# Designed miniproteins, single chains, continued (3), part 99

Each design is a single chain, and the fold is of that chain. pLDDT is the mean over its residues in the fold that is shown.

## One batch from the design tools (miniprotein)

Design m11638
Fold by ESMFold2-Fast:
Structure m11638 (fold): chain A 81 residues (1-81)
Amino acid sequence: LSPEMKELIEELLKLAEKHLSEEAVKKLREIYERMLAGELSPGEFLIEVAELLESNRSTLSPEAWKEIAEVMGKLLDMLSS
């Protein structure tokens, strides 16, 4: 992982801890650990995170979604280069 990508993932984890349930945060950490273990590519990580966020979308305020979507967009841009 690039240092920039790691910083964005850590920012995403902080936003998840602020806005999502403990169960959702645990799942996000498990997805991240699977990527670090080489079980997921960075692209597969982003897909699984997007699926987790979509399944929790109804529990998020519009402001919380905006903050999370901004970080996700930055992660996607880094993987698309």
Scores: mean pLDDT 82

Design m11639
Fold by ESMFold2-Fast:
Structure m11639 (fold): chain A 64 residues (1-64)
Amino acid sequence: SSEEIELRKLLLQAVIESTEFVIERMKEKKKTASPEKQARIDELIERNERSKRELEERLRELEE
């Protein structure tokens, strides 16, 4: 139903925004981290950016 689609869009948008916030915080943390910790933070940023792209793709499909 249209109502279910709209709810799913809202939930996807909320998760995308939450993921963006986490990525931003990780990028800030990286600026003051040791080289070893920077490498680990980069791995976490990459995973979260990948997850965000998948969520954005799902949202785009629902908007069509």
Scores: mean pLDDT 87

Design m11640
Fold by ESMFold2-Fast:
Structure m11640 (fold): chain A 76 residues (1-76)
Amino acid sequence: SEMERLILAFARELQALTDEALAAGVPQAEVDALYLRASRRVAELYAAARSPEELEAGLKGLLAETRAEVAALIAR
């Protein structure tokens, strides 16, 4: 389904962000915690979405937030 493809696309972006954080020296425990929080929020967005468009908007917002969190962790 399109919703499943959107989730898989997000999962690939999340994996790339966590790989970048680890490569920059962010501790594994902090990266794991970020990954678990993001994964839980994906599940909540998927359960709440009425359409693929609503899910895509939610995932774009979550991705922007997660990018900012990773950037902040790396900048420490």
Scores: mean pLDDT 90

Design m11641
Fold by ESMFold2-Fast:
Structure m11641 (fold): chain A 103 residues (1-103)
Amino acid sequence: DPALEQLRQLLEERLAEAGASPEGRAAFLQLADMLLAGRSMEEILAAFGMASDAELYTHLLALAEDREAMAELLGLLEIAHERRLTPEQQVQLLEASRNGQKV
């Protein structure tokens, strides 16, 4: 799926810009993959061994040098999941957010 590949590439680029550690990048991409697969937040929390969304997000924030950039990425991922956006729509959301940050 070209859109899924493009989404993965954009996420990896933004994670690198946020100064995500290799562990942080892997954890974020696992979260994104599970959300794209339609897994519930309860299933995701169980997979990470976390008790709450706040605990998971705090863990992911701690794995990035730029915590504000990581928080923004997590917020975009939450919007994409809540609205059940397709990979193509998620690419558009990431590009729009990225352009806003550059202005």
Scores: mean pLDDT 81

Design m11642
Fold by ESMFold2-Fast:
Structure m11642 (fold): chain A 81 residues (1-81)
Amino acid sequence: SIDDIAEELISLLPEELQEEARETIERLKEAVRNKDEEAAKEAETRLMQLVMRAIHLNPELSERMMELVQQLGREVRKMME
């Protein structure tokens, strides 16, 4: 589920980024419920920016974080259909 993937992804982020990531995920879920493709794209872009910042700080997390981002994107696309 989106919630399970998001919780794992957020847990890997630095503590200072976790609150913004939670808010971004909530915006993403709202966009998916409303089938608002523009809002979903904006939220996904913001989430990717947070993930890239986390990877810059901890490159060893890149493989797992990118896997989770890809899984989240697939669930979003599936729910938008």
Scores: mean pLDDT 86

Design m11643
Fold by ESMFold2-Fast:
Structure m11643 (fold): chain A 57 residues (1-57)
Amino acid sequence: MKEELLKKAEEELKLAIEYSNKSNDAYEAGDLEKMKEYSDKAVEHLLKYRKLREEYE
């Protein structure tokens, strides 16, 4: 069902936002290694969100 795709999309979006916030926190703390790691994960989850969103149309 498309409902399952919407739930997965919501999950991926939440993860993207969470990692984006963690990346920003790491940047403010001066931890550039963690900032990059979390930023990369945020982008990965955002791309998954976009793909899932396309499928529920």
Scores: mean pLDDT 82

Design m11644
Fold by ESMFold2-Fast:
Structure m11644 (fold): chain A 79 residues (1-79)
Amino acid sequence: GKLEELKEKYSKLPDKKEAMEKLLEEVFKEAGISEEERELLREGEARLAAGEELAEEELRELRRIAERVEAEIERLKKE
């Protein structure tokens, strides 16, 4: 599958953390997630972890982005 191909490609890097970061970057790219959307996910996750209550519209946006990422991960697993 394409996910396995991407893992193999980045497994050749000596830094395993860098390999995982590049794999994640490629998944976001395949999902069509922008840098701005990635930052929204990161900040949203951090705010929720800190116990902040997000507005319904913000939660809806984060959910849509997360669903796109999840759908592409499943697609990459099956390709």
Scores: mean pLDDT 73

Design m11645
Fold by ESMFold2-Fast:
Structure m11645 (fold): chain A 66 residues (1-66)
Amino acid sequence: SQELLDEILLALATMRAALLKKYGASVEEIKQEKERMLNLAKELGVSEETIKRIEDLFDEVEKELS
């Protein structure tokens, strides 16, 4: 289902962003992970709403590190 797909991809992105932040990832590493996660989400057909939530998640982490 679309709901399950969106939930799984958002959870994956959230966990990866949190672990990268915890282990001291650079702004560049966060940007690379954002690109990778967004490309995966788009390829799998995740909703536009969830894609925006993933974008916002990584943008917030990037701002915290800047």
Scores: mean pLDDT 88

Design m11646
Fold by ESMFold2-Fast:
Structure m11646 (fold): chain A 55 residues (1-55)
Amino acid sequence: MIELKEPRSEIDKIRNEFLKKVEEALKKGASLEELQKIYDEYFNKIREARRKRGK
């Protein structure tokens, strides 16, 4: 596990990727279901990142 970089930046990167995906999906007229998948992936990544701090 590579934690040499600041751990907070990982969360920021996840947030930025989420916002970018939502914006792109909305511009393409994505369905609510597609948006929900993006939200679910975002929450899962946040939970995974937090879980990685522990075991």
Scores: mean pLDDT 72

Design m11647
Fold by ESMFold2-Fast:
Structure m11647 (fold): chain A 62 residues (1-62)
Amino acid sequence: MSQEELDDEVAEALALITLAIVKRYPQADPEVAKRIAERIIELSPKAREYANEVLQAAEDAA
């Protein structure tokens, strides 16, 4: 398996975990979700779509 495939898989897992946290704790600071989204993009630029989903969920909760 390539490093790129592994990075994409990890980025997807991070996005899924963050979405679950935002949905469970809508009163949480959306800045935390934003920082996680930035890290997801840093790890895999292809995962920008997952990062945008995290940001949208945080905005909806705020």
Scores: mean pLDDT 71

Design m11648
Fold by ESMFold2-Fast:
Structure m11648 (fold): chain A 89 residues (1-89)
Amino acid sequence: MEREIHLLALEALEEGERTARELEEEYEETGDPRFLEKARELREAAERVFGRAPELVAAGRLDELLAEYRRLLDLSREAREELREWREE
């Protein structure tokens, strides 16, 4: 569990940062506010989860934390699909 949570946290952080950066880059290229708004959404979601992570660990709510990291990964994957679709417009 602990090692799984650590690895999932790293994956969620890396995928979120990569996706947000690509969205921000597209905003700089296109001026389309949808890219910037989606990047902010991802960064805000990550800040909420990682900000709460020490509290959840201390409280022994590891299953809840694991579910939150999975949700972050899902959000990043959904945003990457939207990024691809918006690039095709």
Scores: mean pLDDT 83

Design m11649
Fold by ESMFold2-Fast:
Structure m11649 (fold): chain A 60 residues (1-60)
Amino acid sequence: SKEAEAAKKAAEAGDATAAASAGYEAPRVNQNLELARRASQAGAAGDAEAAAKYAEEGAK
């Protein structure tokens, strides 16, 4: 998904702000708000794989 790709690239670049923003792009707020938050937290921490995984789940 675009969210997963953006979160992963931002985390790999060490851009915590961009990684957090990518996580919050998850469109299904009620179902995947926690996934979006976890994606942004992982991205901010530089965990590209975790950020991508949570963003991918949130974007489904």
Scores: mean pLDDT 61

Design m11650
Fold by ESMFold2-Fast:
Structure m11650 (fold): chain A 56 residues (1-56)
Amino acid sequence: KTEEIEKIVQEEIDKFRENGQYEKALEIARAYLNKDYEKTIELASPEFKEKIKKVL
């Protein structure tokens, strides 16, 4: 489960980076590294929330 969640988070970060949203990508990465999962989910896209629900 943890490895799958990490992959989903990385894909979300990469998506924001490709869309030029570097500051948002950095905020999501920092929240995840600090194990602030609630904030990570709040900062992410609706698509990210759907992916996380499938893994959890």
Scores: mean pLDDT 76

Design m11651
Fold by ESMFold2-Fast:
Structure m11651 (fold): chain A 72 residues (1-72)
Amino acid sequence: MAEELLKKAEEALRNGDYETAVKYFEEAIKVNPELEFEAYRMLAIAYERLGDTEKAVEYGKKATELAEQKRK
């Protein structure tokens, strides 16, 4: 199910439907928290495309923090 949500989110990003992409990425995280790193990285991109720089930075930081935890 979470894999289906990621697919739909990626498809929405490709089609320029950034609002739908955001919704599907957020749902994917709720269903499978293991997807947080990938979803946060993509959410940062989606919010950049929407012009929401604050949220883009926020999710970018969250993705970076998860990457550091995985390395440590």
Scores: mean pLDDT 79

Design m11652
Fold by ESMFold2-Fast:
Structure m11652 (fold): chain A 107 residues (1-107)
Amino acid sequence: MEEERRERLEREIREAMNRMRIYALKLAIEKNWEKADPESKEKLEKILEALKAIEEGDLEKALEILRELGLPEEKIKELERLMKEDPLKAAEEMLKILEEKLDELEK
């Protein structure tokens, strides 16, 4: 039963880290918004929509937005599997992908 408490704390820490990552990404998007061209603004808007979906726990919606952002079908299927096995890990992986997409726009 001490193990259940440890597992709960580990989950809470991971969830808190994901919330911090979402906040950091939103802040980065805000800073880049004024400099972005119209095409980049559309992509930033999609990234924001995906972040909101992840924050709300709607991973299905986040996955659809990632597909719109050009994520390959092989990667989409990998994330679908991960969502069923470990939703928290799926959210972490989706956030990594969004971070990578945002870094491409900060060039």
Scores: mean pLDDT 82

Design m11653
Fold by ESMFold2-Fast:
Structure m11653 (fold): chain A 64 residues (1-64)
Amino acid sequence: ATAEELFTRGVTLRSPGRLDEAEKAYRRAIELKPDFAQAHAEFAKLLEEQGREAEAAEERRLAA
């Protein structure tokens, strides 16, 4: 799968509340494309939803 396909998978999995699978998909997208700003931004939102503020702040920095 491409980074973009993994990103789309993460977005799809987040909607039904499959947060662990969504996180894995976002992490894999970022591994394939480390400068993927949209993946970092959406991953930061997922981390915020889980109360993981420090990790979310780092991902937001990488998205900027």
Scores: mean pLDDT 81

Design m11655
Fold by ESMFold2-Fast:
Order: sequence, then structure tokens, then C-alpha cells
Structure m11655 (fold): chain A 67 residues (1-67)
Amino acid sequence: MRILVVYTPEAREDAERLVEQLKKEFPDAEIEVREAADGEEALRLAKRIEEEEGIKTFVVLTKEQLT
């Protein structure tokens, strides 16, 4: 199973915590972590990868970037 975690620089710590939880819950999963410049790029990248590759993707943003 492949998992992609995309985060913005402001959400780096939250992304690191999520990756640790995912590794504990899915120890056999191949986890990739990518930094996006902003929330728009993160969402665009995640959508593209899910649509083209079928990879389970998590986007980690701050509350400010979600509103």
C-alpha cells in the first residue's frame, strides 16, 4: 500500500506526527512525504496523484489555509 502525505511548511510538525501515526498503524505501507509551497499547490498535487495513480493521499494544512 502506498500513502502520500503532502504538507505546507507551516504544517510540517503536524505532518511529522501524522507520518509517525501512519507508520505505527500501517507498518508495511510505503509512505512518501512531500512539501508544497502553499495550500493550493498541496491540494492540486494531492488531487492529481489520487486521480492518476490511485494513491491514498493526506493533505496537512493549517486552519488558516483551510478557510
Scores: mean pLDDT 78

Design m11656
Fold by ESMFold2-Fast:
Structure m11656 (fold): chain A 119 residues (1-119)
Amino acid sequence: AVKITESGGGEVAEGGSRTLTAKVSGLDLSNSSVGWLRQKPGEPLQVVAALSADGSGRALAPEAAGRFTISVDFANNTAYLHMSDLKAEDTATYYAVASPVTGGSTAYRGEGAELTVVA
């Protein structure tokens, strides 16, 4: 079974930095596209960051551009979302997502890490 476990959530001060970590088992990230979604209470899931499996594409939501970076450690099969200059509006539950290139339309999502940005 594929399992994605996020960590690094909690409270962070406005203007601060935080890295979210997603450890993945049962799926090789070197053959997968990787992304981070977030959901605010009462709002739909938003794509925050994405990396294509072949490294040909990287996308960030406009409000994350210049502040967030997505990376993958293929040796440890771990994805990261590096966040800087955090704002109150970044308060959300963050989910790592991975989709295997050869797995058709299947996407796997983690359980989520809650982030609260405090003034």
Scores: mean pLDDT 84

Design m11657
Fold by ESMFold2-Fast:
Structure m11657 (fold): chain A 90 residues (1-90)
Amino acid sequence: VKKGPDKTKEAEEYIKKGEEAEAKGDYKKAADYYAAAAGKYEESGETKKAAEALRKAGEAYRKYADKTNNPTTYAAGGVYIAAGSVYEML
């Protein structure tokens, strides 16, 4: 599989965008950026960084669910956190 440093750089840019969105209280956008970063880290073989990004996505989705009172979005956040925990055990 052809993985390059560009994927890791793209993932880091998504992490920054997620952090900026979270600072603005846009938790849905933050979660979307963190999930995108996790995908890019997986493509580059950065398993531990992918795990951290998945955890951040899950936490952002749960903050979004609290703000919108949406139990389905809260459950989706839990799935991302669980996926991140699995990667941490590898």
Scores: mean pLDDT 76

Design m11658
Fold by ESMFold2-Fast:
Structure m11658 (fold): chain A 78 residues (1-78)
Amino acid sequence: EEEERRLAEIEAAVAAGRDTSHIPKTIELLKHEIRLEAQRLVQRKDEMDARAAAEPDPSHREAIRVVKLLYEGLAKEL
């Protein structure tokens, strides 16, 4: 099925940080791409949470917290 192939190609491209503009997209494929980007932002936020918990430097922890809030905010808007 062509749609399953395109979906897999979009998933691979997003994971690799590559452009998907060459892939013809239906509304459903666009929704899936947006969901993948939102999931990626949540994953980065969780990574920042773990990093902050392991960081002994207070100034570094505050910087990580700010980055975490940015990822969290972006994920909520998608």
Scores: mean pLDDT 73

Design m11659
Fold by ESMFold2-Fast:
Structure m11659 (fold): chain A 83 residues (1-83)
Amino acid sequence: SEKAKRRAIEALDELIERLKNAKNDVEEFLARMFALAVLDEAKKHLSPAAQAQLDALREQILKSDRETAIKLLEEAKAIVEAE
């Protein structure tokens, strides 16, 4: 639903800021994990094509460096917004 997508976008914005402000590896890891959980919930409300695009980003969001993960989360947010 539109309301669920909007909530996911707001949560992703907050998590991107948490990742930008993370002071250590634990804070970075938790921000990434919470972002993946938000994306998993958002996927239930998206087209199969958008779901496949988000699935392609998931491993990189968790495993990449901070700067790359931030860019990928912004890309994931754009995919959710486009639906």
Scores: mean pLDDT 85

Design m11660
Fold by ESMFold2-Fast:
Structure m11660 (fold): chain A 55 residues (1-55)
Amino acid sequence: SMMDEIAAETLARLRTASPAERRRLFMETAKRLMEAGASDEEVSQVLADIAAALA
């Protein structure tokens, strides 16, 4: 799905980002997901999954 593609691209970018850039990338990703039609709940879940994958 488009949301899965956005999540995968964002995760790859976050893995190479500095800690300072990670916050901005999370915010940009939230906007991309919302523009793709995701609900606030779906956005929160995707961001939580990305954060877990980075730990």
Scores: mean pLDDT 82

Design m11661
Fold by ESMFold2-Fast:
Structure m11661 (fold): chain A 64 residues (1-64)
Amino acid sequence: SELEIAKRMFVLLADTVGESAEEALKIAKERGITDGEEIRKIFLEELEKKLPELKKKVEELLAE
């Protein structure tokens, strides 16, 4: 159903955001970065790296 596909898509989005945040915080901790603006920049860079794979997974889901 379209509602189940939408739910699965939202879970994929939430997981991608969560994984990007976790990785950014890990990188910040390892590098001793405490500035919130720099941490947000790392988060956006990590998110951008995951967008192509996220797009592929969403396209595969929509093709079902």
Scores: mean pLDDT 84

Design m11662
Fold by ESMFold2-Fast:
Parts: structure tokens; sequence; C-alpha cells
Structure m11662 (fold): chain A 61 residues (1-61)
């Protein structure tokens, strides 16, 4: 599903950009914008984005 593709992209953004805060933030913002424009910005996507941000803080900061 499109939601599953967005959830996979969040994982990809984390692994590719976790060490670059600007790219990490920009990539997540663009993904959220895409999900919102496609009408699929679900609570599951919002929660996973929040968890990725928290995980970055806990593991890298």
Amino acid sequence: SKVEEILKEIDKIYEEHKNDPRKFTQALAELIKKAKEEGILTEEIKQKVSEAIVKRHEELL
C-alpha cells in the first residue's frame, strides 16, 4: 500500500541521514508533505516519524 511505502521511506531516511540533521529533517519534511498531498498522512505515519526523531536523539545525542 502507499502507507507501507511511506513507512519504509521513513526507515530509509533514518538509516541514510541519521548523521546529517539538516538532510534528516528536510527528507522527513518532504515525506510528510508528500503523504499529506496524497491524503495518506495517517496517525501510523505521524507516530513513526515522531519515533524516528526520538530514536535519533536517544542513539546519537
Scores: mean pLDDT 82

Design m11664
Fold by ESMFold2-Fast:
Structure m11664 (fold): chain A 68 residues (1-68)
Amino acid sequence: SALIEEARRLLEEAEEALKRGDLETAERLMQKAQDLVVRAVIEGDVEGARELGKRLRELKERLDELKK
């Protein structure tokens, strides 16, 4: 799915932003990826959405840790 591939790319960019300490950019990229994952579920691509949903949850946990 094009939505899943784009979301995966955004999460890779978000991870790079977190490594640089750019929390604002990481949060923005994760929000965009979440939107694409939700849209992919609506279109029936539940398998790809499930995989990226797990990765998104991991990155959100990491972001929240860094914001403390």
Scores: mean pLDDT 84

Design m11665
Fold by ESMFold2-Fast:
Structure m11665 (fold): chain A 66 residues (1-66)
Amino acid sequence: MKMEELKEEAYKLAKELLEKGYSPVEVYKIVLEKFEPKGREMGLSETEIRLTIAEAVTKASLEYNS
């Protein structure tokens, strides 16, 4: 998996969870828990994983509230 693919999958999950009524904070935690193992397998640092997930969740949250 490429970082861009990880970010897109995280974005799709974040959008789905927001539509189900989860808060952005809850969404970030759920998405991070799901994709952190995948990011580690890809050789990404914890910082890179967290930033990628934060960007995906932020994008989904902004589009959902627009």
Scores: mean pLDDT 81

Design m11666
Fold by ESMFold2-Fast:
Structure m11666 (fold): chain A 71 residues (1-71)
Amino acid sequence: KSVLITVKEGDTLDGLVDKASKQLGVPVSQIEVRIVGTGTVYDPSNPDARENLESKLKVGDVIEFSTKKVY
């Protein structure tokens, strides 16, 4: 399962991830993030991946938040 959220002025990565966590019904640690139009998947619970993702975010970007595949 996944949700798409458009970045708006004043949005933070923390706020977007929290919103996605609530919408998906899973903890932040089970969320993967992808900027629509890129093939790169980021783990927002990893500080290095989080910093890389934050540097790429722009207002108007569509971000896909998905649940990590845990079987």
Scores: mean pLDDT 75

Design m11667
Fold by ESMFold2-Fast:
Structure m11667 (fold): chain A 97 residues (1-97)
Amino acid sequence: SRREEAQKYNNKGVELYKQGKYEEAVKYFKKAIELDPDYASAWLNLGDALEKLGKYEEAVEAYRKALELSEADPSSIDRFSVGAAARVKLEQLKKKL
């Protein structure tokens, strides 16, 4: 399915992120989002990788999208973890911007 394929790209992005390969991680997170634009975790991970690259304005937009998506689906059991992480990241970036 599109979601299963998006999860594969997201997981590869996470592995690249752990290796410090942030530019490559961004590419994989963007592929996950292209397949599933409502994939809140992929938007959160994109924000994290963009922040590591110093692309703070782009990271803010990714985090806002992750928060928006987590708030739009109150039935999601992962809503609180993604939404809470996005809110913390947005507060931290206010100190850098």
Scores: mean pLDDT 84

Design m11668
Fold by ESMFold2-Fast:
Structure m11668 (fold): chain A 65 residues (1-65)
Amino acid sequence: SEAERQRLLALAQSYLTAGGYVLNGAEKEAKKSTPEEAKKLLEEAKEQVAKYQALADAYLAKAAA
């Protein structure tokens, strides 16, 4: 149904938005950290963003079916 498609698209968007907040937060914290800590924070944030992207992609695929 169209309502189900819209719900799935909204779920996908929520994960993409969450990923953006994670990356923004990590970049702000990295600026206050040592170079070694900054590298670790950004690497961990990128891993979390990739996980959110995969979840968003899964919901987008369901919406397209």
Scores: mean pLDDT 88

Design m11669
Fold by ESMFold2-Fast:
Structure m11669 (fold): chain A 68 residues (1-68)
Amino acid sequence: SDALFAELQRLAEEALAALRAGDLERARKIVDEIKRLYIEFSSVASPEQLARATAFLTAFGREARAIL
């Protein structure tokens, strides 16, 4: 659902903020929540929604690696 995708985006932004602040413990917990939500999202998402989420999470992972 679009609501689950919006939640994934919100959590990704919080994880990046935690990484920039050096709070690795908080970032790890948020990433675990993203993984949980992505599993739920993938079970209900349309192919279009899934493609959008995959592209977003790929960009998120690249940004996180740049900070780490």
Scores: mean pLDDT 84

Design m11670
Fold by ESMFold2-Fast:
Structure m11670 (fold): chain A 57 residues (1-57)
Amino acid sequence: MYKATATAIGADGSIVTGVGYGETPEEAAKKAEEELKKKLAELGFTASRIDIVVEKL
Protein backbone atom coordinates (compact mmCIF):
# COMPACT_ATOMS: atom_id res chain seq x y z
CA MET A 1 0.00 0.00 0.00
CA TYR A 2 1.13 3.56 -0.81
CA LYS A 3 0.32 6.99 0.57
CA ALA A 4 0.70 10.14 -1.54
CA THR A 5 0.59 13.72 -0.28
CA ALA A 6 -0.02 16.45 -2.85
CA THR A 7 0.92 19.91 -1.54
CA ALA A 8 -0.07 23.20 -3.19
CA ILE A 9 1.89 26.31 -2.24
CA GLY A 10 0.52 29.78 -2.95
CA ALA A 11 2.58 32.87 -3.80
CA ASP A 12 1.99 34.11 -0.23
CA GLY A 13 3.31 30.84 1.27
CA SER A 14 -0.14 29.39 2.06
CA ILE A 15 -0.31 25.59 1.88
CA VAL A 16 -3.14 23.21 0.91
CA THR A 17 -2.71 19.43 0.99
CA GLY A 18 -4.51 16.44 -0.53
CA VAL A 19 -3.85 12.85 0.52
CA GLY A 20 -4.42 9.65 -1.49
CA TYR A 21 -3.93 5.94 -0.84
CA GLY A 22 -3.51 3.14 -3.37
CA GLU A 23 -2.09 -0.27 -4.18
CA THR A 24 0.49 1.41 -6.49
CA PRO A 25 2.48 4.68 -6.27
CA GLU A 26 0.68 5.92 -9.42
CA GLU A 27 -2.79 5.21 -7.96
CA ALA A 28 -1.93 6.92 -4.66
CA ALA A 29 -0.49 9.98 -6.47
CA LYS A 30 -3.57 10.23 -8.72
CA LYS A 31 -5.93 10.11 -5.72
CA ALA A 32 -3.87 12.72 -3.84
CA GLU A 33 -3.90 15.05 -6.88
CA GLU A 34 -7.69 14.62 -7.30
CA GLU A 35 -8.29 15.47 -3.61
CA LEU A 36 -5.97 18.48 -3.84
CA LYS A 37 -7.68 19.81 -7.01
CA LYS A 38 -11.09 19.46 -5.31
CA LYS A 39 -9.89 21.44 -2.27
CA LEU A 40 -8.27 24.13 -4.44
CA ALA A 41 -11.51 24.57 -6.41
CA GLU A 42 -13.61 24.79 -3.21
CA LEU A 43 -11.24 27.38 -1.67
CA GLY A 44 -10.65 29.42 -4.85
CA PHE A 45 -6.93 28.85 -4.22
CA THR A 46 -4.32 29.55 -6.91
CA ALA A 47 -1.24 27.35 -6.56
CA SER A 48 2.14 28.70 -7.68
CA ARG A 49 3.72 25.26 -7.02
CA ILE A 50 2.43 21.71 -6.56
CA ASP A 51 4.60 18.92 -5.10
CA ILE A 52 3.65 15.24 -4.79
CA VAL A 53 5.41 12.92 -2.33
CA VAL A 54 4.72 9.16 -2.41
CA GLU A 55 5.47 6.88 0.56
CA LYS A 56 5.34 3.10 0.82
CA LEU A 57 3.28 2.00 3.86
Scores: mean pLDDT 82

Design m11671
Fold by ESMFold2-Fast:
Structure m11671 (fold): chain A 60 residues (1-60)
Amino acid sequence: SEKEKKELLLDVLTLILNATRYVLERLKANPKAPQSVIDENEEAVRELEERIKELKEELE
């Protein structure tokens, strides 16, 4: 069903968000990491958070 597909997508996106946050933390701890790469990963976290919020609202 569409609901089950959205619930699975929510779980997958949540795992991706957690993994992306972990990568971002490691990048920020690396003095050789380019600022552009850090900025790109910060944008990815923001976009994932927005998508998860929208998907949660659709499931209510």
Scores: mean pLDDT 87

Design m11672
Fold by ESMFold2-Fast:
Structure m11672 (fold): chain A 69 residues (1-69)
Amino acid sequence: DAARRAGLAGVAHALRAVDPEAARGIYAALEAGDLDAAEALAEEALGKLDEADRARALAAGAAAEAAAR
């Protein structure tokens, strides 16, 4: 799913500023074509963020997914 992949890439891009290690893991999973692993890593990283940073990362993912549709 191109939209799902774009959304996960958007989350990873937002995470580069606050959790660069998690962002690298998500990008690596996406490059391997493992969307389930990328999603699990994104959920784990988002769970570690405060509410404001989590909201910003989710908004970035949603915007990227919408742009891919």
Scores: mean pLDDT 82

Design m11673
Fold by ESMFold2-Fast:
Structure m11673 (fold): chain A 92 residues (1-92)
Amino acid sequence: GHHLQQELDALRAQAEARGATVTITLEGDTLKITVGGLSPTGLTAAVLNLIGFELDGYEVEIQVEGDTLKATVRGLSPEQALEVARAVVGSV
């Protein structure tokens, strides 16, 4: 809903304030996140969080290019999408 989009937009703004670039798209139950400008520690933390979600039964696709992380996570409720976005974007 509109409130979920506002929460996702707030996460983007906070990460961008720290010098990252963030794109978050939620299409039905599919969350697509791109985060650029990650430190090596931040990138490692984000990847480990995504692996944790995959081990918990989420459908997760990860692509890393330099300091940029692209993740697609499927089968999410709105609450789960926000949790995943917080974990990944919070790694900035």
Scores: mean pLDDT 83

Design m11674
Fold by ESMFold2-Fast:
Structure m11674 (fold): chain A 66 residues (1-66)
Amino acid sequence: MADRVAERVREIAPELAEPVKAAVQAGLHMGDRELAVRAARHIANVAGLTPEQVDEIVRIVEEELA
């Protein structure tokens, strides 16, 4: 799951693949999928991605954690 998130995020923003993967792994370790999704959104927003790119990264995380 986390590796697939990194692969899919790399197609949109290669530099965010590992940070988003780390956020997903942390969320899964704590049993908190909402934390993983919120952390991914925060990382993408702070990186200055467009709203469309932020939504796509969040969608990737939500799909892989479903």
Scores: mean pLDDT 82

